# Designed miniproteins, single chains, part 104

Each design is a single chain, and the fold is of that chain. pLDDT is the mean over its residues in the fold that is shown.

## One batch from the design tools (miniprotein)

Design m3848
Fold by ESMFold2-Fast:
Structure m3848 (fold): chain A 64 residues (1-64)
Amino acid sequence: DKEKEIEFEINASVLLLKAIINNDEEMVEKIVKKEKEKDYKGLAELAKEMGDEKTAKELEELSK
């Protein structure tokens, strides 16, 4: 589903921007890896680690 892929990329970009603003280099690397792997659930767990519960929930729904 192309719409799911677009939503995943948008959510990944939001998390990546937050990690960059926070100077969290390790989190940037983790996000890029999960995005490249198209790991929706893995990216949702990273969103939870970042305290972004809304993005985590959106990514979990997209994984279905």
Scores: mean pLDDT 83

Design m3849
Fold by ESMFold2-Fast:
Structure m3849 (fold): chain A 62 residues (1-62)
Amino acid sequence: SDQQRSQVHGLILQALYYRQQGDLDKAIEYLEKAAELFESLGDEDGAKVLRELKELLEKQKK
């Protein structure tokens, strides 16, 4: 639904905000939530992109 896609968009914006603030743990958390919602909506391509970004942030934490 449009409401669920808007919710995913909001989660992505929150992840980008926390990444910019240097809060990688929060950024990763919000990317996980957004990817799971994309999967529930059948948007596997969107979920894949968000998971790849999450993996990059997880590597940056090391």
Scores: mean pLDDT 83

Design m3850
Fold by ESMFold2-Fast:
Structure m3850 (fold): chain A 62 residues (1-62)
Amino acid sequence: SLLEEVQKLLEQAREAIKKGDLEKATELIHRALMLSTLLDSQSRTEVAKEAAKLMGEISKAK
């Protein structure tokens, strides 16, 4: 499903953060957010919250 694809992108972003590849993580998060626009409002909200958390981790990794 589309939701599973978006969740997989967020998982890949988490792995990229663990590896220190913040550029790749940011690209994956942006792709997940773009695809999430095709989901229902509840799923979009959940994806947005997770993406915001990951972006926060990238910003704090300094």
Scores: mean pLDDT 84

Design m3851
Fold by ESMFold2-Fast:
Structure m3851 (fold): chain A 55 residues (1-55)
Amino acid sequence: SEELDKKIRDIVLEYGKKLDEEVQRARAAGKTPEEIREIVEKFLEETSKKIDELL
């Protein structure tokens, strides 16, 4: 449905923005590539979980 599609898009956009900000902060703080990967994986998991809650 269009309503569900919009909710999914809104979640992806919101979490994508938060992820980008967090990755930028981590890079500025001198975090390692492995630590940055963990940040990305955590955000992808949280995003997926939020989408699953709508289904």
Scores: mean pLDDT 82

Design m3852
Fold by ESMFold2-Fast:
Structure m3852 (fold): chain A 99 residues (1-99)
Amino acid sequence: AAPRTVTVTVAAGASKTVRFTLPARATVTISVVAGSGSVAVEGVLTTADGRRTHLSLTLATGESFTFVNPDETDSELVLTLTNTGPEAQTVEVRAEPAP
């Protein structure tokens, strides 16, 4: 499968939700690529059997966070991105399939 990238612009003080189907063992990278200040990231990864993993972190502009879907099946990722900075910020979410 090809890598998939979603780019989201979050206005100052706003929140946006991004939904992804993650292939088995796919690597996900969340990057704040433009803007200033911080983005709060709340994530829920739900496996096909209903197990949930929660992710809570804060990324500054230019920071990235990477994780792997640990399941052998497709999982749903729901990310809520909250821009706590004074200007619009651009966030890229990239899913890369296992080799």
Scores: mean pLDDT 82

Design m3853
Fold by ESMFold2-Fast:
Structure m3853 (fold): chain A 66 residues (1-66)
Amino acid sequence: SAAEARELLERALAAVRAGDLEEAIRLLQKVGELGFERESRAAIEALRAGNVAAAESGVLDMLALL
């Protein structure tokens, strides 16, 4: 649901900002299962590459769609 995706994305944003890479990736994988597969995958790859700014931008873009 949109409400579930929003909660997971808000938690993922907090994890990204806190530097909790493991938690951020876990939450983004769950978001991908809810229909944001491409966008969540891109954000996860940005985090794995150390590009925190791109990952944060991607999470904010997904939140803007809800």
Scores: mean pLDDT 88

Design m3854
Fold by ESMFold2-Fast:
Structure m3854 (fold): chain A 64 residues (1-64)
Amino acid sequence: MKEEALAELKRAAEDTLKQVPDILKTSVETLLKFSTAMIESAETERQIEAVLARGLRSLDNIKK
């Protein structure tokens, strides 16, 4: 579960990095680090899914 969520988050972050200018790269990297830490700290599958969903939405907001 956690490994799958982390893999999906990393893939989405890498995809976003290809679509955004360098000035937004730090924001993407920061979001990835925080979301990764939250997923690793999560105790339930529901918490993992909630963190992943929020992270993916934040990445989409960076892309517009």
Scores: mean pLDDT 78

Design m3855
Fold by ESMFold2-Fast:
Structure m3855 (fold): chain A 95 residues (1-95)
Amino acid sequence: MEEADKYILFPLKAGKILFEEGNYEAAIRYYEAQIKADPDNAEAWLNLGKAYYKLGDFEKAIEYFKKAIDNVKRLGQDPRILEEAEKLLEEVKKK
C-alpha cells in the first residue's frame, strides 16, 4: 500500500511525510536524492540532519546541520532554516 511513484515525483515532500511517520531511513533516502539533484537546497540538508539525529547518528546530524547553515549563509536562503539548524546543532552537541 505504499505509493512509491508519488515519492519519486515529490522527493522533498515525500521525505517530510516519511519523517513525520517516523520512517527516518526512508526519509533519508529521499532527502539524499533531493540533495543529489540540488546540493544547494539548505532545507533538504536540514531535514537530512534531523533524520540522522532521530536515528542517534549525532556525527552525521552535526555534519548535515553545518551543511544547511553554510548553504543559508552562502546563498542567502530562508533565515528560519539557519535558526532551526543552529538550535538543533546546540541540542546535538549537548548529547
Scores: mean pLDDT 76

Design m3856
Fold by ESMFold2-Fast:
Structure m3856 (fold): chain A 62 residues (1-62)
Amino acid sequence: EIQELREQAERLRNLADALRYAYEQGSKVYDKVPEKVEELKREYEELERKARELERKARELA
């Protein structure tokens, strides 16, 4: 259902925001950011991309 796609996109955006916050806090602690903290940035960027794709699909299905 279109509504389910929109709700999933919103959940992914919220998760991306949480991971971005974690990345920002983690990066402040280290002189050189650990790989695990850098991975958080890649993860939230991927979630933002997936959210945009779901939003696009919801519009196309309407």
Scores: mean pLDDT 78

Design m3857
Fold by ESMFold2-Fast:
Structure m3857 (fold): chain A 64 residues (1-64)
Amino acid sequence: SMSELFSEVLELARQGKISEAVDLLQSRLGLSEKEARSIVELLTIPSLRSVARRILEGYYRVNG
C-alpha cells in the first residue's frame, strides 16, 4: 500500500540510508534518481514530511 511504502522510505531516511530510500522509490514507482532523491530530501526535514507524503501519493497514483 501507499502507507506501507511511505513508512519504509521514511524509516530508511531516518536511519540515514538515503541511497537505499532512493533505490526503493525508483524500483517501486519507476521514478528517476532525481525525482526519488527530491522526495527523500524532503523526508529528512520533519516540517516538510507532509509535503513529501503528498508528492509520493501523486506518484503512487500514477505509477503504483
Scores: mean pLDDT 85

Design m3858
Fold by ESMFold2-Fast:
Structure m3858 (fold): chain A 92 residues (1-92)
Amino acid sequence: REKKIYELTSKMLYKIGGTKLSQEEIKELIEKNNRNILAMYELAKAILENPDMSDEELEKLVEELKEKYNISEEMKKKLFEAALEIRREILE
C-alpha cells in the first residue's frame, strides 16, 4: 500500500536530516518535484518491494537515483546509509 511507502520515506528523511514530515507534506513535496524526496520515495518503494536485496543491489539503486534526480554525492551517501538502516529494521 501507498501508505507504507510514505512511512518509509518519512523515516528515511528523518534519518538523513532530522526532519519529521507527515505523509501529506511528503506528497506536496513530490507534487513540487523535490528531487531529494522523489529519490527517497522511489528508494523506499524499492526496499518495501524487495527488503532482501543485497548491499550491492542497494548501492546500484542509489547510484541510479543519483543520476536520475541529479542528487549530490553527499546526499547519495546519506541515502545509502539510511536505506541500509531501514532495510535492517524491516528484516528484524
Scores: mean pLDDT 81

Design m3859
Fold by ESMFold2-Fast:
Structure m3859 (fold): chain A 63 residues (1-63)
Amino acid sequence: MSREELYERAREIAREAYETFPSFSADQIGTVAAMKLMEEYGLPAEEAYRLGLEAAEEIIAER
């Protein structure tokens, strides 16, 4: 899977997490996205948290 595809998936997860937990901070949503990326794709924690937080910040800024 390409880095772009992983980032798009991270955005999907972050959006879904934010819809479920609208009071969560970007850090909390980013953690949810990171955990799912680690579970679904076996990403290293460092990369998963980086992508998850970046995606969460973008999604929260759009809301």
Scores: mean pLDDT 79

Design m3860
Fold by ESMFold2-Fast:
Structure m3860 (fold): chain A 92 residues (1-92)
Amino acid sequence: VKEITAALFEAAAEFYLKLYEEKPDAKWAEEAAEEYERAGRLYEELGDNEKAAEYYKKAAEMYEKAAELDPENREEYLKKAEEARAKAKELE
């Protein structure tokens, strides 16, 4: 059931976001971004384009935070952020 799985990815993303807020680390920002992307993809499959766009935007924000904290992987994180923002725009 995709709705239950999406809710679990949302909870996981928020957990990693809290870890990031307590101690900024690219790892926590990346984990949060990945979980938001998973939630976005599942909502997209469910036809909930509004929620999908919202979570892709949150994923992009977290990848941008990871890029700020990890210069060695900055380009990779920024490309993931760009892809997530593009998906959000496509979904309106």
Scores: mean pLDDT 83

Design m3861
Fold by ESMFold2-Fast:
Structure m3861 (fold): chain A 85 residues (1-85)
Amino acid sequence: AREEVRKLAEEARRHAEEAVEALKAGDYESARRHLEEAERKLLEAGEIAKKAGDKESLEYVQKVAAEIQELLRPYAEQIEEALAA
């Protein structure tokens, strides 16, 4: 469970980073897909941690979510444009 939660959270972070690169390139379709994947993987990681009752894994998911949110904050307006495309 812990390894699976970590893997999903790390994959979510990678997708968020790829979304930022796509936004910088003006590739809003790729940015949208990566943002959707990041959200999906982060939600899955959270659900696995909750079902396992693993508070440490849940706190890790929350930390990664906060890091992703901070990473994406400077691009909030561009993200709205990408989601509209």
Scores: mean pLDDT 83

Design m3862
Fold by ESMFold2-Fast:
Formats: C-alpha cells, structure tokens, sequence
Structure m3862 (fold): chain A 94 residues (1-94)
C-alpha cells in the first residue's frame, strides 16, 4: 500500500495501518478539512473476524467512519468480508 505521512491534520488523505496476523491493512479516507482521527482494532470472536475502524472528523463537525471486517483464511491470507462507510453530522444527535 501507499503510505501518506502528514505532520499535521491538514487536508488531503487520512490513513491508518493495522496489523492482522503479521500482515498490514491500510484504511484511507479523503478529507480536505480533517481536524481529528481515531483508529480502533477489535476482534469479533463469534464470527472469527477482525473489525477495523477509522473515524475522521472534519472542521465542519462532520464525522466519517469507515469500518472494515477482515478474516484470516486457513491459508493465512486476509479476506475482506465487509466494508462500510457512514457520515454523521451534529444534526443526527437530536
């Protein structure tokens, strides 16, 4: 994967790299006004899947959340199970 290094949260592409079974997985979001980011890695024991979350908040208060579900195959390869992207605004909290 291509890596983007920003010394500050100043526009462009936001990325987070996770490691699953020694293998890197990179999630990216394009946000020209990003002011904060949070990355979370979890494991769903019921489905035998890794859950990777990248949350990016823009200067306008809009939060974009990308969630990736990944399984490790019996051969040791990473398999994409599901990928979702949702956007939340301050107006959604009424």
Amino acid sequence: PSYYSTSSVSGGTVSATFVIDGQPVTLTLSDSDAVSQTSTQGYDVRRDEWVLILNVVGADGVATVRTLRVRVSPAGELELVDETQDTYTADDEF
Scores: mean pLDDT 71

Design m3863
Fold by ESMFold2-Fast:
Structure m3863 (fold): chain A 74 residues (1-74)
Amino acid sequence: MSEEELEIEILIALVRMMLSVLRLAGDNSPLVREAERLLREAERAFEAGDLERARELAERALKLLLEAIRELEK
């Protein structure tokens, strides 16, 4: 596994963990639903070997989950 592949795999795992925690907390916001969609697309891109797309999608999912956390603080 390349360092890039490992970094993306770790990013996907972190996004998956954050999504699971938010869903267990009862967060069903549009931000969480969109992050789940982006995570699924990131996992598919990673499996297809499209590392650039996998990273981009996983980073977008992470940003949405961070925004969902900020909305819970309001």
Scores: mean pLDDT 84

Design m3864
Fold by ESMFold2-Fast:
Structure m3864 (fold): chain A 99 residues (1-99)
Amino acid sequence: SEAELQARILALLEELRERTLEILRKAGAPEEDIEHFRREADLVLERAATLDAGAAADLAEEYLRRVLSWAEKNGLPEVAELAERALEEVRRLRAELEA
């Protein structure tokens, strides 16, 4: 179901946002960096909600690859692991829910 795929992508992005923000706060990241990350995640979620399921999944994969790259460059292995697992989940959901 296209509606089911979209709903699952949105839920995945929301979970990633909350867990990443928690990791950044625990790591003592600057408040400005935490706010920037939150705003960017919120913007991606807002855009994904207005797209069809396939386009939302494409946006999610692009965003998650950027998060993974950023986390690797900044020595945030827990964030990198979350982004990598989220990418695998997006690919799994697409394979299961896209006809």
Scores: mean pLDDT 84

Design m3865
Fold by ESMFold2-Fast:
Structure m3865 (fold): chain A 78 residues (1-78)
Amino acid sequence: SEEEAQKLLDEAEELIKEAKKEKDDEKRLELLNKAEELLKKLEPDFKNLSPELQKRYLELSTEIGVLKLELAVERVFK
């Protein structure tokens, strides 16, 4: 349902916000992985989502990817 999709996207966004504030790299990665798992639950229904929810899904998915890449780069250069 659209309501369930909104709830999963809201939960993923909150986990991403927590990850951005987290100072421990392992905990940050765990939060990002949990957010990614929530988005994976929506993946089978992606084509049935409204354009607004599709955009939000793609934006959150991209942000997780960027944050995970930044974390990996920081681990190499620390």
Scores: mean pLDDT 85

Design m3866
Fold by ESMFold2-Fast:
Structure m3866 (fold): chain A 80 residues (1-80)
Amino acid sequence: MSLEEVVEEIVRFAEENIDKLTDDQMVDGLLELFRKHGVELPRGVVRDLVNAYKTWKKELGEEEARENLRRMVRAVLRHL
């Protein structure tokens, strides 16, 4: 799977589940998804990502929140 395919898989999971799951369930799901792609992240980093995404959706709207999440996920994957 390419870097962009991994980014889109993670972004899609977050979009589909952010309003359906608790924050802890979102963190657990994202940790499993990152681990599936060979990336081990501290729980606190993933929690901060979930909180940031929720804030972006509230303040900037869904489309800009998606782009910010995509950019952040790509940065995380490239620097680990």
Scores: mean pLDDT 84

Design m3867
Fold by ESMFold2-Fast:
Structure m3867 (fold): chain A 77 residues (1-77)
Amino acid sequence: AEEYLKKGEELYKQGKYEEAVKYYEKAIELDPNYAKAWYNLALALDKLKKTVEAAGYKAKAQELAPDDPELKKSIKS
């Protein structure tokens, strides 16, 4: 799962948001409880103007890791 998350993050940094989404989806397929992968998927969808879908996935990440300080720092409204 971490390998696909890392590839997705590299693509996101390059502005390849649609490709980043594919790798984040693969990370989630391998580990559906990977809160960071759900959160990064939401960020990529925000860049693609899919804001409603992004909001849903941010909520999913928060549900999976409500006390994760790294996610709390990143989710600031």
Scores: mean pLDDT 75

Design m3868
Fold by ESMFold2-Fast:
Structure m3868 (fold): chain A 77 residues (1-77)
Amino acid sequence: MHVERGEAALAAGDYEAAVEHYAKAAEEAYEAGDYEAAIEAARKLAEAAEPLPEAEAARRQAEGFIEALRAEKEAKE
């Protein structure tokens, strides 16, 4: 339940832990073929990374991942 762990970390102000948990949630959803869940987890990761200037690379990577997943999902529809 990485989304719930990410939300708990955000509530505690632990943005780095939240980013890690949302990244795992996106990875697990992608492996399960659940592109919508993977996109949402990646979005939550990008939001959690905003207060972390050193995590800008992670935010950009999440945005690229979301775009790639949307393109892949649409191609299969």
Scores: mean pLDDT 74

Design m3870
Fold by ESMFold2-Fast:
Structure m3870 (fold): chain A 58 residues (1-58)
Amino acid sequence: GATIQKIGDAISSAKGIPTDLAILMVSDALSSGGNINSILDALKLSDPTLADSVSSAL
């Protein structure tokens, strides 16, 4: 639930967030019961290039 908002907030506050950090945040969201498609969709709204990189790394 709240994890998608946390990812969005972190990306908004840290423009140019490293891909490694984004992967860790998505992995944490998944382990917390987050839906991968919803998380990636939210990430694409903030940074579509980063979303593609994270999707490829998962």
Scores: mean pLDDT 67

Design m3871
Fold by ESMFold2-Fast:
Structure m3871 (fold): chain A 55 residues (1-55)
Amino acid sequence: MPTFTEEQREKIREFYKKLGDKPVTKEEIDKLAEELGVSPEDVRYMLAQIIKEEA
């Protein structure tokens, strides 16, 4: 499992909350990954975990 900082996790949570009921696009995932300095797959993994925890 990739290790994320608390700040990186909060950025992904903010993204998820802003997304709401909209489907996530690959472009948004790639942009977030670039901003956080992680891979797009790492962002998807953490996003899936946040969805499981929050929803």
Scores: mean pLDDT 75

Design m3872
Fold by ESMFold2-Fast:
Structure m3872 (fold): chain A 86 residues (1-86)
Amino acid sequence: MTLKIVFRNLTEEQREFYLKYAEELRKKGYEVEIKEEGDTLTITIKNVSVSLVIGEVLRAIGLELDGYEVKISFDGDEVTIEIDFK
């Protein structure tokens, strides 16, 4: 499975948190790609466990309940989560 998480309008503190999270995933042996473009931070994680995907989906649902805009899409072996912190 491939998990793609797209963050928009992160505060600097949120950006630092997710960059540290991405580095922790790399240390655990995940293949992680980070792309920063304007107000958008994209973290792509390859060869993820189903448990990690479920955990990130649940985290995203929590953010949606907190009032953030969240979109989750499934395309075969790829899951994309988009979160807007505006």
Scores: mean pLDDT 84

Design m3873
Fold by ESMFold2-Fast:
Structure m3873 (fold): chain A 69 residues (1-69)
Amino acid sequence: SEAEEYLEKGKELFEQGKYKEAMGYYYKALQLDPKYLEAWENAAKVLEAMGKKEEAELVRKLGREIAEL
């Protein structure tokens, strides 16, 4: 799916250290599928890499809650 393609692109950018661009692609994946738990988890990993540990935990919690809807 297009959401899966955006997730893959985000992962490639994350591996390159392009955190803002990676987050943009994870956001695009979540706009197409808000229940896409892997996209929420990868967005949280970007936030952790940027030193935003509290925001990362909130994003993980929100993603789990939305995925269970």
Scores: mean pLDDT 88

Design m3874
Fold by ESMFold2-Fast:
Structure m3874 (fold): chain A 57 residues (1-57)
Amino acid sequence: TEEELKFLAATLEALRLLREDPTLTVEEIARRLSERLGVPLELAREAAERARALLER
């Protein structure tokens, strides 16, 4: 679905941001994703948390 594609895009961008600056908080990433990709803040927050979890594994 379109929402699944938006979530995937947001998660990939969050991974990129974390690789450039691993000290970024979920809230900072979510804000940047929402502003840059035009996605809802809640979706951006979920994507940021997912990206952080993926990098910790």
Scores: mean pLDDT 81

Design m3875
Fold by ESMFold2-Fast:
Structure m3875 (fold): chain A 68 residues (1-68)
Amino acid sequence: GIELLEKALEALEKGDVEKAKELLEEAQRVNSLAASGAHEALKQLEAGDVEGAKKSLRNTIAALKASE
């Protein structure tokens, strides 16, 4: 879960929106908490809000790490 979200964020930071979408779709299949964060980020990317998607991913990754 977390690793896929971190890779998706890294792809967005490199400007690779297509790769980020693929990783987020995969993250949705792994676990429910990561899936919620991945879903929000995908919605933001579909709306053209790349910066919002990055923020959502950072927040979700931080929450998941805090719950370990």
Scores: mean pLDDT 79

Design m3876
Fold by ESMFold2-Fast:
Structure m3876 (fold): chain A 95 residues (1-95)
Amino acid sequence: DELLEERAKNALLSAIEGLDLAIEKNPELKELLEEIKRLVEEALKYLEEKDYEKAIEYLEKAKELAKKLEEKLPFLAKGIITATSAAIENIKKIM
């Protein structure tokens, strides 16, 4: 389902943009933010390979790490959690 894949991809690309901006502005959180970004990028790779189970696995890991941002960057944390949850839902509809 091309539409569901595009929706998942677009949600994750928006999350990556938000993470890139946060990395630039929050050097003290760089390690955590780069790890979350890496997990989202790995999920995108698996989504493009149609390895939906691995894509979901990496998105769930990114979502868990994003919860650690809730106290310092609550708006970004909510954005990443929303984007990863939306991507997981869209991928599950393809499976």
Scores: mean pLDDT 88

Design m3877
Fold by ESMFold2-Fast:
Structure m3877 (fold): chain A 80 residues (1-80)
Amino acid sequence: MEEEKQKLIDEANELIKEATRLATEAVSLGVDEAVQYAKEAIKYAVEALKNIDDIEKSRTYVEKAREALEKARELIEQAR
């Protein structure tokens, strides 16, 4: 149980860090849609941390954050 919580905490924190980096890059490139997906990824990752005592719910939020982050990344790569 603690190991699962720690993994989710680590994943959520890494997603926040990466999404913040991608949001900054998207702003510099003028890719508004990527900025929105990066913000959505941060929002879901924060929700995962808030719901850490509900492993299933936290895991769902981490998954949603990953999906939003991947969309932001795809849009940024296309703009380069």
Scores: mean pLDDT 85

Design m3878
Fold by ESMFold2-Fast:
Structure m3878 (fold): chain A 57 residues (1-57)
Amino acid sequence: SKEGEEILEYGLSLGVPEEVARGIAEAYDKAVALGDAPPESIRKVVLRTLEEIARKL
């Protein structure tokens, strides 16, 4: 999705490895498709996860 692509690009901009950032972006798209939580809430968790991974690099 467009938003999944934006999440991937954000992760890459933070220095997260491409394979990890892509996996997280795909997990976002899958979670949104399930419809169990608001997309904004899922996005917040995903961006925080990318930031935590980048912090540990």
Scores: mean pLDDT 82

Design m3879
Fold by ESMFold2-Fast:
Structure m3879 (fold): chain A 68 residues (1-68)
Amino acid sequence: SPLIETIEELRRETKDPRLQKVLQAYLESLREGKSPREAARIALEEGRKLGVDDLEVSDLLSQLQSRS
C-alpha cells in the first residue's frame, strides 16, 4: 500500500520518538482494517497520552495525505 510505505518513510524521517509512536498507532490501525478516519482518531488519542499537541498530530497526518 502506498500509504503504508509513506507512513514508514515519515516515521524514519521523524526524530521525535513520541511522533514515531503516533505514526505507529496510525499504521497499526490501518493494518487492522480500520478506516483512515478511525486510524486518525486513534493516533490523536495516542498523541494525547504522550503529551503531543493535537495540532502537531494533525499536521503530521496532513503530511501523509499530501504525500499519498
Scores: mean pLDDT 82

Design m3880
Fold by ESMFold2-Fast:
Structure m3880 (fold): chain A 85 residues (1-85)
Amino acid sequence: NEEIKKELKEVLELVKAGKTEEALEKFKKLLEKYKKDQELIDETQLLILELVEEGHKEVALKMIELLLKSLGREDLIPLAKEFLK
């Protein structure tokens, strides 16, 4: 889905610009719009890996928390925190 990739790229650019709150708000709206969409989940995983590689670990963790909450998997949040130490 070209639109999902475009929207997630905009989230990445907001993070790189230091607009973390705007990036997270946009990401929340994407999770609501594309509820449990597998392509959104897959593309979000790639974005999270890119954010971690670029040193944006705190933003990556917040995005993982939002994704897991949207999927009803808040039980996995402690595991995500351990992974990003």
Scores: mean pLDDT 82

Design m3881
Fold by ESMFold2-Fast:
Structure m3881 (fold): chain A 63 residues (1-63)
Amino acid sequence: ENIKKKIEELRKKMKEYVEKFDQLWEEAKNASPEERERLEREAMQYLGKAIDLAVEAKKLESK
């Protein structure tokens, strides 16, 4: 129960970070070169966080 709930919470948070990545990536497409690099860097940070959460969820599933 607790493990299943934790996995669901991690998956939900992962989805939120992926959505944030997508939003920032779309903003970057129409930004100035300087602003684009900043937005893309921020987007990649959210993608990294989503990957970290996916790894944590996978570890919990394996136990």
Scores: mean pLDDT 82

Design m3882
Fold by ESMFold2-Fast:
Structure m3882 (fold): chain A 97 residues (1-97)
Amino acid sequence: EKEKKKKEAEELVKKALLLAQRGEYEEALELAEKAAELARGASDEVLGKALYVEGSVLASQGKLEEAREKFLEAARAFEEAGDERNAELARRAAEAV
């Protein structure tokens, strides 16, 4: 159950990143939000990645306050996962917006 949700969330994160690179921000945000929803309770690591992508897309749209909140949520998720490297990356992203 958790493994299936984790795998689906990871796939959605990859698709969201590809869409964001193409400037398809609305679709990228929708997939990243769905990935975060699926990852909650299944994988803190994947949740952190999904929230980081949400923050990145929001920043690209000029929604800097919302982006900062998502980067801080991503940092917390990475800390819960024991991924201090990505937690630090997310904290720096929050400070940069």
Scores: mean pLDDT 90

Design m3883
Fold by ESMFold2-Fast:
Structure m3883 (fold): chain A 60 residues (1-60)
Amino acid sequence: SSEFEQLEDEISRIVEDIVRTGDLEAGEKRAQELLEKAPEEYKDFLRRVVERALRLLREQ
């Protein structure tokens, strides 16, 4: 769905910004705000994607 595609793209951009800047805190806040605005049916999936990405970035 286009809405889901847009949300995934936005999260990918947030993750890319974290990787480039190293500002994990700002990125995490942006991702959280985006997730809160997402349709309920996609929240669990998107939250899992974000959580995994942020954990991998923290491990670096």
Scores: mean pLDDT 76

Design m3884
Fold by ESMFold2-Fast:
Structure m3884 (fold): chain A 70 residues (1-70)
Amino acid sequence: DVSERAKKLAEKAEEMARIAEQLGDTVLAERFRQLSEKAREAAEKGDKKTVEEIQKEFNELASELDRLLA
């Protein structure tokens, strides 16, 4: 289910944005918030290609967050 995948991505991105903000990286937090917004829109549209692109971006941003935690 494309919509369920997108909704899950939006929720995860929002959580990661909160963590990034707590770490003082407001730029990374904003990127995660933008990604969450895109994911919510993709969930409504059922756009599989957009969801796949969002998954890729999420993984890249998550790697940046992991670097801050290391």
Scores: mean pLDDT 83

Design m3885
Fold by ESMFold2-Fast:
Structure m3885 (fold): chain A 55 residues (1-55)
Amino acid sequence: EEHVEASRRLFEETGVGAGGGGYFKGSDESLKWAEEQARRAEKATGAPAGLTPLG
């Protein structure tokens, strides 16, 4: 689904994990931020993206 790809792309474009080198640094701040970005993406697309803090 497009929204799933958009969410994953958002993670990659955030700078952490760009190029797939390190999606998520193990930090609470990064996890919270990513969760919030996923929620924003869901609201923007109107559908659940399903990107998890580790995904």
Scores: mean pLDDT 54

